# Designed miniproteins, single chains, continued (2), part 36

Each design is a single chain, and the fold is of that chain. pLDDT is the mean over its residues in the fold that is shown.

## One batch from the design tools (miniprotein)

Design m5220
Fold by ESMFold2-Fast:
Structure m5220 (fold): chain A 97 residues (1-97)
Amino acid sequence: MSEKELEAEVLEALAAMHVELAKKYIEQGKVEEAAEMLERAVELARKVVELGHRPSEELLEALIEAAEKTAKKAEEQGDEETKERAEEIKEEAEELK
């Protein structure tokens, strides 16, 4: 494994951790914190692409699903700004496929 391959693997693991944290925040109704964790996950996934590697399908699907759940919960709470942020996160994750 090259140093870049190892770095990409670590970045993907960190992105997956942020998605799991976002899911916990969604369960607590903390949609702003969920969106922040998902934005960090997308940035980490993008860095994997910049290193010449592809984020896993599992990571991207989990990120998209968490973004959709965040958008729905934000809509239920009347938080239009967080809903729009979550929709943008979903679009960015779809671009990485």
Scores: mean pLDDT 86

Design m5221
Fold by ESMFold2-Fast:
Structure m5221 (fold): chain A 73 residues (1-73)
Amino acid sequence: SLKEKLVEALSKYVDPETAERIADLVLEQLERGASLETILNAVMLALMEEGIDPETAVKAARAVRKVLEEFLK
């Protein structure tokens, strides 16, 4: 369910394939015990490496933050 919520939130800003890759990245970082700040920085860097502009990368990272804050509390 968390993966599904992340993909849904990300799909507003990026292609479904990219959304799924970033959702998997977020889940991997959570399993490793990464902080929220580390996860969001990793999301922004990964999106920018895939050619997503900085404005969109920031919006996508905010969407990820909102999902994680609502799901994990």
Scores: mean pLDDT 85

Design m5222
Fold by ESMFold2-Fast:
Structure m5222 (fold): chain A 100 residues (1-100)
Amino acid sequence: SELEELLARLEEIREEIEEARRKQDKEAFVKAVERAIETLREAARVVPPEVAEQLRAAIDTLRKLREELLSGKGPSLEEKADIVLSILELAIAMLRSLLG
């Protein structure tokens, strides 16, 4: 299903974030966050409205973190990665619950 494909993509992105964090690779981290935003936006179109609302809130937070990454502001790369991973883990858990 489309939801299963989106879930698999989010799991790949989680691994990409963890790798970028380990390597301190800002460019790879920005690309992974951008891919997460796009994937969550696609997921928000196919899930129930209450879940879509939570995914949109996650997207807004990720967009803020991306802007801070590009401007060199906010917490460290490691702290930003921990926040992104927490957001992705929550989104993955919500989407998994919808698959039964």
Scores: mean pLDDT 89

Design m5223
Fold by ESMFold2-Fast:
Structure m5223 (fold): chain A 87 residues (1-87)
Amino acid sequence: MLSAEEVLLALEILRHEIRTNPEHTLEALEAFRKLAEEHMPPEVFEIVAEMVERIRELHRRGASPEELVEVVEEAARRIEELFRKQE
């Protein structure tokens, strides 16, 4: 199971990938979802699943990489809040 710091680092890597290789966004997103399903707590995976669905919807509508990155940032904030609430 990934730690809070490892989860947030993985989200930062996803943001970087979307910005630097936007053509691979859907592939990076699917790989991240699989990582989350296998290695993150269920409550964190729920937030990731919502993020993935939102990004897929926006990407299909022609949203910019910057708009997609904002969705990842929002998910990261929600996950940080979840970890703080569990303390």
Scores: mean pLDDT 83

Design m5224
Fold by ESMFold2-Fast:
Structure m5224 (fold): chain A 80 residues (1-80)
Amino acid sequence: MKLIIKFDNGKEITIEFNKNDSVEEIYNKIAEKLKEEFGVELPKEPGEIFKDIIEKLLKSKLDEIVIETSLEELISVMNS
């Protein structure tokens, strides 16, 4: 499964993960990409809203998902 996050500033990150990956593993993959691309450091543990979103994502029938967001919105969601 592939998650492509397109930012309003024109940057994008791509996260590749298995549908059997944990929410924590997916969170860490996104956090690492945000650190590499934007220099942003996130909390060690994912937020509850982020957990709910990823659980819904993993239940989807899609093999590729594209989302458009701001960096600030994504960080807020990941920490919530």
Scores: mean pLDDT 80

Design m5225
Fold by ESMFold2-Fast:
Structure m5225 (fold): chain A 66 residues (1-66)
Amino acid sequence: MTRLYTAEVRDDNGNLVARATASTARDAATAALKEAREKGYTRVHLEVRDQDGRLLGEGDVDLDAF
């Protein structure tokens, strides 16, 4: 069974700024953070979930340091 992971990136106001889905949690997170960085965001909140919607990890990310 192919498992999919979803990463959602939000700004300081809780607005969704980027979202990515990939076959690994790392690839989903990397793609979503890259999109947020390309849009000019410097600090964001990242959440990673599996295909069942279960939260696997979350944290604040400084995109200037990424």
Scores: mean pLDDT 80

Design m5226
Fold by ESMFold2-Fast:
Structure m5226 (fold): chain A 100 residues (1-100)
Amino acid sequence: PVDEELRRYIASLPPEVQVQLLEGALRAIAEAARRGDREGLAVAKRVAVAAAPPAVETATPEQLRRLVKLAEEAYETVKEVDPEAAEVLKEIKKQLEERL
């Protein structure tokens, strides 16, 4: 229910805000991983998963390139500490690259 409500809410936001939410979530994943903040990482992952589909569809090529870099940076911080988060980030990066 919370994840469904979150997805529905994000889908109702302007494209610019959808992209900003994914950017923020990717940065938050990296930061939480660096701090060992498991709760913060879990929340940031949920936001990234909810924001990725609309952001991938609405982002400009320049925004897509920026999001790919952020996803790659987040992946590097989590790949050895949270394999599930690493897998999510790989999938988000793939979806972003397919739009370029």
Scores: mean pLDDT 86

Design m5227
Fold by ESMFold2-Fast:
Structure m5227 (fold): chain A 91 residues (1-91)
Amino acid sequence: MDKIVEEVKKIVFEILTEAGLSKEKAEEIAREVGEEFRRALEAGMSLESAIELASGVLFSLLVRKAGWSLEKAEEIAKKLLEELKKYLKES
């Protein structure tokens, strides 16, 4: 569990910093996404469903905390979903 949660945080941080978000803000959002993902898994949610939840949480945080447009937030949330799906397929 800890390894996949840390990988989610890492991928979120990398995606957000590449998209131009500050390191401090990217770290804050990555932590919150990772915490929600961990709680979903601990509550018995499937890995596939937890990944979709993480993408939705990222979208919400980008709109509410980063002030990003719906279109930009959706693009980045979709990128996270694709990266996590690839990671699981290769693992």
Scores: mean pLDDT 83

Design m5228
Fold by ESMFold2-Fast:
Structure m5228 (fold): chain A 90 residues (1-90)
Amino acid sequence: MEEARRLFREAVRAVLEGDEAKLDEIISKAPPELQEALRAFVEQLRADRAGLESDDPGNRSLRITLEAVARADTPEEQVKLAKEMIEKEK
């Protein structure tokens, strides 16, 4: 559980940063059962990210949320960081 959460968080960060080498490293270091889940998650995240490059305010909020997930370990810190980043944009 903890390992899966860490790997998904690092994958989000790698996708947001466009770091393909880091993403490949994360997937290769994962247990075999998590590697398939990580690949599927990354494919979905990339599809979602393509929408985030629009100027829509909703896409900005989603982008901030993904950044918070990538940088914070707990759901509580992720929510706090996302709220702080949204507030700074106002």
Scores: mean pLDDT 65

Design m5229
Fold by ESMFold2-Fast:
Structure m5229 (fold): chain A 90 residues (1-90)
Amino acid sequence: AAAAEEELRRRLEALEARFAELFRRGDAEGVRRAALEAGFPEELAELLARGLRAQLAGDAAEQRALQPPLAAALAAWRERVTGRREETGV
């Protein structure tokens, strides 16, 4: 529904602004906290924080290892927020 996409867009815009600032500050714990406050599951919040830490450390191996679980967690969260996989219309 358009309302679900509008809610996702609004949440992502606010979260992107917060994440951009936290990333610029190198605040991985702030990223984790902001993600949790935005309604991201703990697993996704931790993966985002780990990703920033790996980026700041220049740990390319950790960054590569995090890509598949991060992509999967983001996809699962997106489906929950948009309700794409929920049949509520009978």
Scores: mean pLDDT 73

Design m5230
Fold by ESMFold2-Fast:
Structure m5230 (fold): chain A 69 residues (1-69)
Amino acid sequence: STLLTLTPEQIEEIRRILREFGIDANLSDDAMATGTAIQLAIKDKFGKTLPPEVALDPEKLREALEELA
């Protein structure tokens, strides 16, 4: 189960990480929508699927993207 709403600080940190790896995704405070957008963007760029709990955790997201890149 994921959080239903993300804080502005979490959204900004995730957006910064995605930008560092050249990923453009439509992010909002809705955790499900944001998780889906991140998963689709990563699938389009790397052909890989990340679990929502990885996509929505800035630290885990960075580690996963470093491994994929």
Scores: mean pLDDT 76

Design m5231
Fold by ESMFold2-Fast:
Structure m5231 (fold): chain A 85 residues (1-85)
Amino acid sequence: MEADELAEKGDLEGLFELLLEAIKEGKDEEANYLGRLIYETLKKNLSEEEREEKIFEILKRLAEELGMPKEEIEKAEEELKKEKE
């Protein structure tokens, strides 16, 4: 699949665009696959700390693109950080 080729290249932007499209179209299986592929790509190329920051960045971008209110995005970010305490 084109997604696998993007993952091999480390093209996180390309994978993000495919994930966003799958979510908007309600393609849950494809969205889950793309999410895992993004995570595995991050795991191969980034340290644990860098991965955490990048995952938060991706989740924030997804929420913004899907029209989630800034207040809800900020709350989700705080909850994810709290889980690591």
Scores: mean pLDDT 73

Design m5232
Fold by ESMFold2-Fast:
Structure m5232 (fold): chain A 92 residues (1-92)
Amino acid sequence: MLPDLFKGLDKTTAEFYARLLKKYLEQHKDQLSPVEQIELLLQIARAYKYAGFDEEAKKWVEEARKLLEEHKDQLSPETVARLEKQIEEIEK
């Protein structure tokens, strides 16, 4: 969760942002690296969690975990640790 990013935003704005990121991911999935896809999934999850949509947020975290596991061998240990930390912060 990024407090400064969502500070002062209402739940409607956060939900709109999540939907915008989802549309971007769907339209550009074939043009995005695995890391960029995982980071977008995590941003969608954070936005839904901030909007109070905890079940939807969990769904997007799970998709991010699946992509991370699929591409873990192709990523640096530092990148993997950073993404795993972001997942943990969203789930707490």
Scores: mean pLDDT 79

Design m5233
Fold by ESMFold2-Fast:
Structure m5233 (fold): chain A 75 residues (1-75)
Amino acid sequence: MADAIISNINSTLADTGWSYQQAIDHINDVIATNTNLSPHSIHIRQIVINYLQAQIAGDGSASQQYAQQLAQAIA
């Protein structure tokens, strides 16, 4: 399940042409401007941001932990 989520993130990045930082900026903008997001939806988006930040930092252990948290949050 975590592998499918990582694949979906990578597919979205490929389709949009966004860098990890551009994807983070877009997600932050959605959270800041969309007042109708549920707490659960905000939580999922925050985990995605943390995953992308770990990828920028080259922290494989943190990336794996956040991918697992994301898999649990969407179950």
Scores: mean pLDDT 78

Design m5234
Fold by ESMFold2-Fast:
Structure m5234 (fold): chain A 70 residues (1-70)
Amino acid sequence: TVEENLEAYIDNTKKTIKGVVALMKEVVEIGKKQKEQGKPFSIVINGKKVTSVEELVQLIDELLEKVAKE
C-alpha cells in the first residue's frame, strides 16, 4: 500500500541520514583540531556555509531532530 511504501521510505531515509551524521561528526573532530592549531574554520556542507564547530554541531543536531520528528 501507499502507507507501507511511505513508511519504508521514511525508515530508509532515517538510516541514510544517520550515516551522513556519522560522517559529519568526523568532520567536527577535524574542525576541533583546526581550532586547537589556531587555524580559521570554514567548510561548506550540503550548500550550507559553516564557520564554527558550534554551527557544525547545531547542523548535526538539526538533522537528527528533523529525522526524529518525521
Scores: mean pLDDT 70

Design m5235
Fold by ESMFold2-Fast:
Structure m5235 (fold): chain A 69 residues (1-69)
Amino acid sequence: MLEEAIRRMAEAALKDGVIEKPDSVEEAARQIYRELRKVSDSEATPEQLAEAAKKRGLSERDVEIYREA
Protein backbone atom coordinates (compact mmCIF):
# COMPACT_ATOMS: atom_id res chain seq x y z
CA MET A 1 0.00 0.00 0.00
CA LEU A 2 2.61 2.59 0.99
CA GLU A 3 4.80 1.77 -2.01
CA GLU A 4 1.84 2.13 -4.37
CA ALA A 5 0.98 5.52 -2.88
CA ILE A 6 4.59 6.67 -3.16
CA ARG A 7 4.68 5.47 -6.76
CA ARG A 8 1.62 7.56 -7.62
CA MET A 9 3.16 10.56 -5.88
CA ALA A 10 6.39 10.05 -7.81
CA GLU A 11 4.53 9.88 -11.13
CA ALA A 12 2.71 13.12 -10.35
CA ALA A 13 5.98 14.76 -9.27
CA LEU A 14 7.60 13.64 -12.52
CA LYS A 15 4.88 15.33 -14.56
CA ASP A 16 5.28 18.52 -12.52
CA GLY A 17 9.07 18.35 -12.77
CA VAL A 18 9.48 18.22 -9.00
CA ILE A 19 11.81 15.22 -9.04
CA GLU A 20 15.33 15.61 -10.41
CA LYS A 21 16.51 13.32 -13.22
CA PRO A 22 13.87 10.59 -12.89
CA ASP A 23 14.99 7.72 -15.12
CA SER A 24 11.79 5.84 -14.30
CA VAL A 25 8.75 6.02 -12.05
CA GLU A 26 10.25 3.22 -9.96
CA GLU A 27 13.53 5.11 -9.48
CA ALA A 28 11.64 8.27 -8.57
CA ALA A 29 9.56 6.29 -6.08
CA ARG A 30 12.76 4.99 -4.50
CA GLN A 31 14.02 8.55 -4.05
CA ILE A 32 10.83 9.59 -2.27
CA TYR A 33 10.77 6.35 -0.29
CA ARG A 34 14.32 6.93 0.96
CA GLU A 35 13.36 10.37 2.27
CA LEU A 36 10.33 8.97 4.06
CA ARG A 37 12.26 6.00 5.41
CA LYS A 38 14.95 8.25 6.92
CA VAL A 39 12.28 9.83 9.09
CA SER A 40 10.52 6.53 9.81
CA ASP A 41 13.72 4.75 10.85
CA SER A 42 14.57 7.51 13.33
CA GLU A 43 13.01 7.94 16.75
CA ALA A 44 10.47 10.19 15.08
CA THR A 45 7.11 10.89 16.66
CA PRO A 46 3.90 10.67 14.63
CA GLU A 47 3.90 14.48 14.42
CA GLN A 48 7.41 14.56 12.96
CA LEU A 49 6.49 11.88 10.42
CA ALA A 50 3.43 13.83 9.30
CA GLU A 51 5.38 17.08 8.95
CA ALA A 52 8.20 15.40 7.01
CA ALA A 53 5.72 13.74 4.65
CA LYS A 54 3.89 17.02 4.07
CA LYS A 55 7.19 18.77 3.31
CA ARG A 56 8.06 16.07 0.77
CA GLY A 57 4.61 16.32 -0.81
CA LEU A 58 3.49 12.95 0.51
CA SER A 59 0.03 12.52 1.95
CA GLU A 60 -0.58 12.11 5.67
CA ARG A 61 -2.32 8.84 4.85
CA ASP A 62 0.88 7.35 3.40
CA VAL A 63 2.76 8.12 6.60
CA GLU A 64 -0.06 6.65 8.70
CA ILE A 65 0.04 3.41 6.73
CA TYR A 66 3.78 3.07 7.28
CA ARG A 67 3.43 3.83 11.00
CA GLU A 68 0.72 1.17 11.42
CA ALA A 69 2.76 -1.45 9.58
Scores: mean pLDDT 54

Design m5236
Fold by ESMFold2-Fast:
Order: sequence, then structure tokens, then C-alpha cells
Structure m5236 (fold): chain A 91 residues (1-91)
Amino acid sequence: KPPLEEIAKVLAVILNMPLEIARDLVEGKITPEEALDEIFKKSPNRELYEKLTEEERQALIDFIEGTIDLVKNDEEYLKELLEKAKGVTIP
């Protein structure tokens, strides 16, 4: 069974998106375009998203798709990143 939850967590951190959106994106329940729209609705930086051109929006979609492909194909690298994150001391 692929570690979809681990992939979703790394995508949430890398792309600075809510974990719930990252999960739906990784599971194929939403498209990258739908993920951007959901981030826009929930973002405190809404004005920045509203000012995106079609070219900038497409570049973000392409970046999201490329990032998903990278993290899905290199699960060992993702595990190393998650292992480093475990070094965070709970106060």
C-alpha cells in the first residue's frame, strides 16, 4: 500500500497548502486547479491569488503536478525528509 499520507504531509509542507487539500490531491479526488481554488478560498493571502494571470495560474498547476510526480516516484527520499522532521523536540 503506497504511503499516501506521508506524500500528502510532504506536499502540504513544500507547497504550503492545508493537509486536507494535499490528501485529496494525492488521492486524485481533486485536480491541481481545484486545489488552487480551495487554497484561494481559505488563504489569508486571497488578494495575491486573485491577481494571478492565466500564465501564472498554469505555471502553478504545472509546478504542483511536477511536485506530485516527484514525491510519488521517490518515496525513499520522502521518508528521509520525514525522518529529519522527527528530530523536532516537543517542548
Scores: mean pLDDT 68

Design m5237
Fold by ESMFold2-Fast:
Structure m5237 (fold): chain A 70 residues (1-70)
Amino acid sequence: MEEEERILKEILEAAGKVSPRLKEAAEKIIAAGGNEAERAEIASTLSPEEQRALAEVVAAVGEKFRAEKA
């Protein structure tokens, strides 16, 4: 649980460095949690460029996590 929270925090920080809008979108998606319908609605409000930027942030944090955890 703590590790998942740290990953989410790093995603939010990295997204915030890209843009405040991307951080806000990431926060909303995380807050939706397991609610697939809400996450889909939030994602649909993002442009393809914003979706790619968010995916890159998630991938970069995930890669860092995998390198740390091995």
Scores: mean pLDDT 74

Design m5238
Fold by ESMFold2-Fast:
Structure m5238 (fold): chain A 100 residues (1-100)
Amino acid sequence: MKLSDEEIIEILIENLKKGEKGLSKEERERLQKAMEQISTLSPEEYIELVKKIAERIEDPELAIAAVIALGQEYQLLEKDPKKAREVVLEMVRLALELQK
């Protein structure tokens, strides 16, 4: 079952708010599906998704934490170090913009 961009955004924001210990079995299964789908995204698509997530988070500190966490996750998922670096660099830029 393919998740929409909006469903993925909602799942990731809920995970950030609750932390690993706060997730139900159903929420963990939905997170796993979202992460699997995200792992197939291009660097450009991943950057755009993270920007949308940051825009949905009203708390700037939580938005910065989300951007950092998603940048770290991409480094683990992406086998090409050049692509991983491109995404991480854009995540750093986004985090710096959010701190203002």
Scores: mean pLDDT 76

Design m5239
Fold by ESMFold2-Fast:
Structure m5239 (fold): chain A 86 residues (1-86)
Amino acid sequence: MGKGYEEKKEEIEKLKEEAIKAIEEASPEKLEDVYEKEIKKFEELLEEYKELYKITHHPEWKELAKLVEEGIKEVEEVYKKKKEEL
């Protein structure tokens, strides 16, 4: 656990909270566009952390990538629930 790891973990959690809020506040007509935009941010971050792990081989990047993957799943579940309400 480096200090940078804790900061990046907090950034992932904040990104997840912002994505969930954006989806919950989205109108039915904009829901899919909002979801796609938010998920793209997570996918870009996931690729970045996977590449950093590939280059550095430090376990922290692998753990951060796993947290991003878990965040993607949680955001997908919120999106599916919201879509079912429509």
Scores: mean pLDDT 83

Design m5240
Fold by ESMFold2-Fast:
Structure m5240 (fold): chain A 63 residues (1-63)
Amino acid sequence: GREEAIEAVKRATGATDEGAEAIVEMGEQGDSSGVRAAVGMGARDNGGTEEEMEEAIRAAVEA
């Protein structure tokens, strides 16, 4: 759900609640490429794992 997607994005990227909500909103609007780009950049900057990144992308796209 939306709450789980926000938590997954925060875990992978270190984003704030507001930042994670914006990424999940991109997924809700069908912007899967935008979600992948945002989560990928955030995870690289924050040292998130590939597994955490993949989980966050899936959760946000399926929200």
Scores: mean pLDDT 83

Design m5241
Fold by ESMFold2-Fast:
Structure m5241 (fold): chain A 67 residues (1-67)
Amino acid sequence: MAVHYDAEGMEIETRGRPDDTAPETVVTEGPVTTETPELRDEFEAALAALRAASSEVRVQGGRIRRV
């Protein structure tokens, strides 16, 4: 369990699938603790979009008060 691929973190996340998808993690907490790059991309994109939208709404939201 000693990982030396700190510089290859990205490669480990992709290639480490067989290691991360070990019977211990793949059985139940595989996707929960092991963030596959594919799944992570979707989640990260959603978060980035939400943050951008929040910022835009805040700026215009202040002007909506007219009602």
Scores: mean pLDDT 51

Design m5242
Fold by ESMFold2-Fast:
Structure m5242 (fold): chain A 91 residues (1-91)
Amino acid sequence: SALEKAEEALREAAARMKAIAPEYAAEIEAIVEKTIEEIRRKAKSASDVGKAVTEAMKEIGAAMAKDPEKASEAQKILREAGEKIVEILES
């Protein structure tokens, strides 16, 4: 289903983020799982998914504020995953 593909894309993004920032693995995992749960319970449109991903990017930025280079890379990974999910939902 589209939701299964969205969950897979977000978990793949989490794995990539943990590879570049292993010190933040617990925070990354918590934020991504929270985002998946929000999408499963509350998202009714591609716009809702985009909003959930944008909030996750803000939480990643806050959690990794002391390492802005890794935070920027992690946010890029999440943004790309969000764009892929929106494409899946609109196709």
Scores: mean pLDDT 83

Design m5243
Fold by ESMFold2-Fast:
Structure m5243 (fold): chain A 82 residues (1-82)
Amino acid sequence: PGYVVVTATTPDKTVTATLWFETDDPEEIARGAVLLIKRLAEKYGKDAEIHVVVNSPEVAEKVREILEKEYPDLAERVTIEH
């Protein structure tokens, strides 16, 4: 099972959202992570710092690749760990 934890930090608050997956497929987990990152960035604005923790280095790399290709401005504001 995979997991993704996304934390959005603003000056006023910190919000954490967690997704749990029945799959170990890094592609499916990475896609879910990017969707959650995008939703939190849209909700909390461009001044929010986004920190992502994923269950494996392979998932982390795939998340980086998707963000850099499809959302390069967002990629600069996102820290990814595993």
Scores: mean pLDDT 82

Design m5244
Fold by ESMFold2-Fast:
Structure m5244 (fold): chain A 65 residues (1-65)
Amino acid sequence: DDMIRRAQFYRRLAQRGYPGDPVLSRQAQRLADQAIDLARQGNIDEAQRLIRQAGRLAGDAFHRM
């Protein structure tokens, strides 16, 4: 599923951004994991919302490296 792949991508980006901001990194990873669970349950709208949030936090952490 494309949505699960996007969530997994942001999860990895968050892990890579850990040295830049560990707090944002951990929050982004949690949101990405929740989005994967929601996508598997068919709750697409909420999964997309969490993926967007995870992407923002992961990107912020990564740019602080």
Scores: mean pLDDT 84

Design m5245
Fold by ESMFold2-Fast:
Structure m5245 (fold): chain A 82 residues (1-82)
Amino acid sequence: MEEEERELGKEQAELLDAARAKLTPEQQRAVAALIAAAAKAKTPEEVVAALRAAGDALEAATGDARLRELAERAGELAARRL
């Protein structure tokens, strides 16, 4: 679990860095707000919803479905922690 979270964190960091180069400032702010909402969420359902929305926004902006998949997987792991 810890190792899986670390692997996801590395993949997320690499893909997010690549995605940021393609995002407008407005899109960057929108995605950052969704990620912040996920970090602030207190229920599993809220965390999953916020991270899924962030993944959807990143996929729409970049065309990279892997960003949506990583967000869904991160939400699943975060939900199990709560």
Scores: mean pLDDT 69

Design m5246
Fold by ESMFold2-Fast:
Structure m5246 (fold): chain A 100 residues (1-100)
Amino acid sequence: SAELIEEILKLLEEAKELAEELLKDDPQTRAEVSGLFEEAKRLIEEGRYEEAKRVIERIAHLLVQAAEEKYQATGDEKIKELLEKFVKIFGEILSLIESA
């Protein structure tokens, strides 16, 4: 499962980059989400998959909510694209963790 762990960590890094793009104007939420990504990565590396899953589900909830609120406020199609990317990437991450 070393390859599986590497894939999960790569997808978490990609999700973090998307989160930084969404939250560029919200430094408080960006700091919170960044901390949760670092916690999730550490838990995955420690083999603590059930705890990692809960942290990742929390990250996904926060980012989907932030994207939905920003899309409602702005109508920016780029934010809708970010929302769709979050749904896909977190679905992939959680599926891989279930396989671990």
Scores: mean pLDDT 87

Design m5247
Fold by ESMFold2-Fast:
Structure m5247 (fold): chain A 84 residues (1-84)
Amino acid sequence: MIDLLSEEEQKKLAEEAAKYLPKLAKVLLTEGRKKGADQAYLDKIAADAGVDANVTLSDEELEALRKEIAEAKEKLEKEAEEAA
């Protein structure tokens, strides 16, 4: 359980997760625009993540961030399972 982690381990996991939240939002905003998502939905994602709703990624940046997020997600899922 998460409450079995030390305060330092909990802070580290939260910091790692928070590091990827803005990156994930940027990917969702860029892909959402390409898929024709409405502006109000995109604005909400941006506000929730603390990023600019008008952010756009190049195809290379999108690919790099998707790879980084996938690797981070796998690592966080493994750490969460080990902590549970």
Scores: mean pLDDT 70

Design m5248
Fold by ESMFold2-Fast:
Structure m5248 (fold): chain A 92 residues (1-92)
Amino acid sequence: DEVLAELRARLAEARARAESLEGREREIEGARGTTEVLAEMARAAGMEEEAEKVREYGEKVVEALEAGDYEKALEYDEKAVKAAEPAFRKLL
């Protein structure tokens, strides 16, 4: 729970910063970067199925952001983080 809470807080802070400087394009770029890091961590932990799920949810986050659906983007972002949780527990 604490690892997930820290990841969400970090992501929320990055989003707030991006909004203050630039619009939706920076949010999309940030989401892509964060999702790729999470997927890479899952793969490094030997959890290829989880890495695949993280990438799938990350693509949904980008799709939702491009459509301006921030509620759906947040939902898929949370799913991506949850999918990466087992990898974080294994690596930590």
Scores: mean pLDDT 75

Design m5249
Fold by ESMFold2-Fast:
Structure m5249 (fold): chain A 55 residues (1-55)
Amino acid sequence: SELDTKFGLKVQEVVDEVRAEEAASGGALTPEQRHARLFERVKKVWEEIDKEKAA
């Protein structure tokens, strides 16, 4: 569906952004911090899509 495609694209953007932040950190970003950033941002994307689905 359109919402599934939109969700997938937004999740890919989040993954790319977190990877870029990890690279830019020069290894200062820990796996735990990377996981926390990924999890929180994906959660926000899901909440945003869920609200659009209800509208």
Scores: mean pLDDT 79

Design m5250
Fold by ESMFold2-Fast:
Structure m5250 (fold): chain A 85 residues (1-85)
Amino acid sequence: DADRATEVENKAAVALMRADDVISLLTGTGTPQAAALKEEIENARAAMQTALDAYRAGQASIADFEAKVAELKTKVDAGEAFLGL
């Protein structure tokens, strides 16, 4: 479903934008907890990109891609909560 794919890609774009902002703020914090959260967000971002590439290549389902978008969102939400956002 093209409409579903567009919706998931839009959610991915928002999650990536939020991830970049949170990674920048966590980088400036200088604590072990901030470093751990940054690494989790970077790993989730990389996994989501891999899932998107696989989906576009016909190697993964839209559900697989959506699951990785949700995982990235969860890690970004945790980073924002840590930062008091």
Scores: mean pLDDT 86

Design m5251
Fold by ESMFold2-Fast:
Structure m5251 (fold): chain A 85 residues (1-85)
Amino acid sequence: MEEIQRRIDRLSELLGVSRGEATRLLFDPRYAPRLEELLAGLDEEQRLEVGLLRAEILALMNGGKITKVVITPESEEIEVEMPLP
């Protein structure tokens, strides 16, 4: 459980928000537009890191629900997906 808090803290630092707000951005779909605004202010590398942290936090909370893992030359990316396009 503490590992989730560590990742949220890192995410809050990247986004420039509080730990509580970072948690809401991950778990409350109402905050999705706010997350998009914050991501728009970040570099591509930082956005990939946010995606990785989000996927890890969601996996820890939901028992390892990860459908795709991608490793790039500059960073790592994990996607959590339910429906297929």
Scores: mean pLDDT 66

Design m5252
Fold by ESMFold2-Fast:
Structure m5252 (fold): chain A 99 residues (1-99)
Amino acid sequence: MELSPEVQRALAEFLREIGRLMREKGVTFLEAAKEYLKKKGLSDEDIERLMNVKTDEEIDEVVAEIRKKYPDLSDAELEVIRFLAELIAKGERFGAAPP
């Protein structure tokens, strides 16, 4: 667990936005996360690939491809995307809405 202050801030902003979407639209965490990624400009194909990763190696590969394809994303935003992919790969369905 090595989260820089920049990544921690980006993750907190991500979780706040996800929580807002869940409250306002009544959608699940996964649906809110997909909507957030679409807002960041990711294609449906790239989002689906992120949601279906299984191993750390696949996560690293997908994040590297997204970094190359979407150069406007910050390193902190890419780490948020990695964190989301890790949650999905581990099968954690509990959501990420801390208080």
Scores: mean pLDDT 76

Design m5253
Fold by ESMFold2-Fast:
Structure m5253 (fold): chain A 87 residues (1-87)
Amino acid sequence: SMVEEAEKHARLAAEAFKAGDKQKALEHLDKMVEALPDDPELAVSLFLGSYSEIIDGSNKEVSFKVALRAVRGRGREALEAVRAQIE
């Protein structure tokens, strides 16, 4: 399913970011968005779930939470905030 494809890319984006591979993280973030273009809120939820599981307790987790709070309820803007934190 497209949701399973998005979840796969969300996990790979989080793993790449943890490994310091910003380019790979952004590629997988883009593929996640492409899998769920009409549901950016679900895409954000899948990414945050994978990120919290993989990058637990890091300063990056705090940075993502602060950025996302500013765009709560706006999935596209939330994805752009995540992208900016990875870059």
Scores: mean pLDDT 69

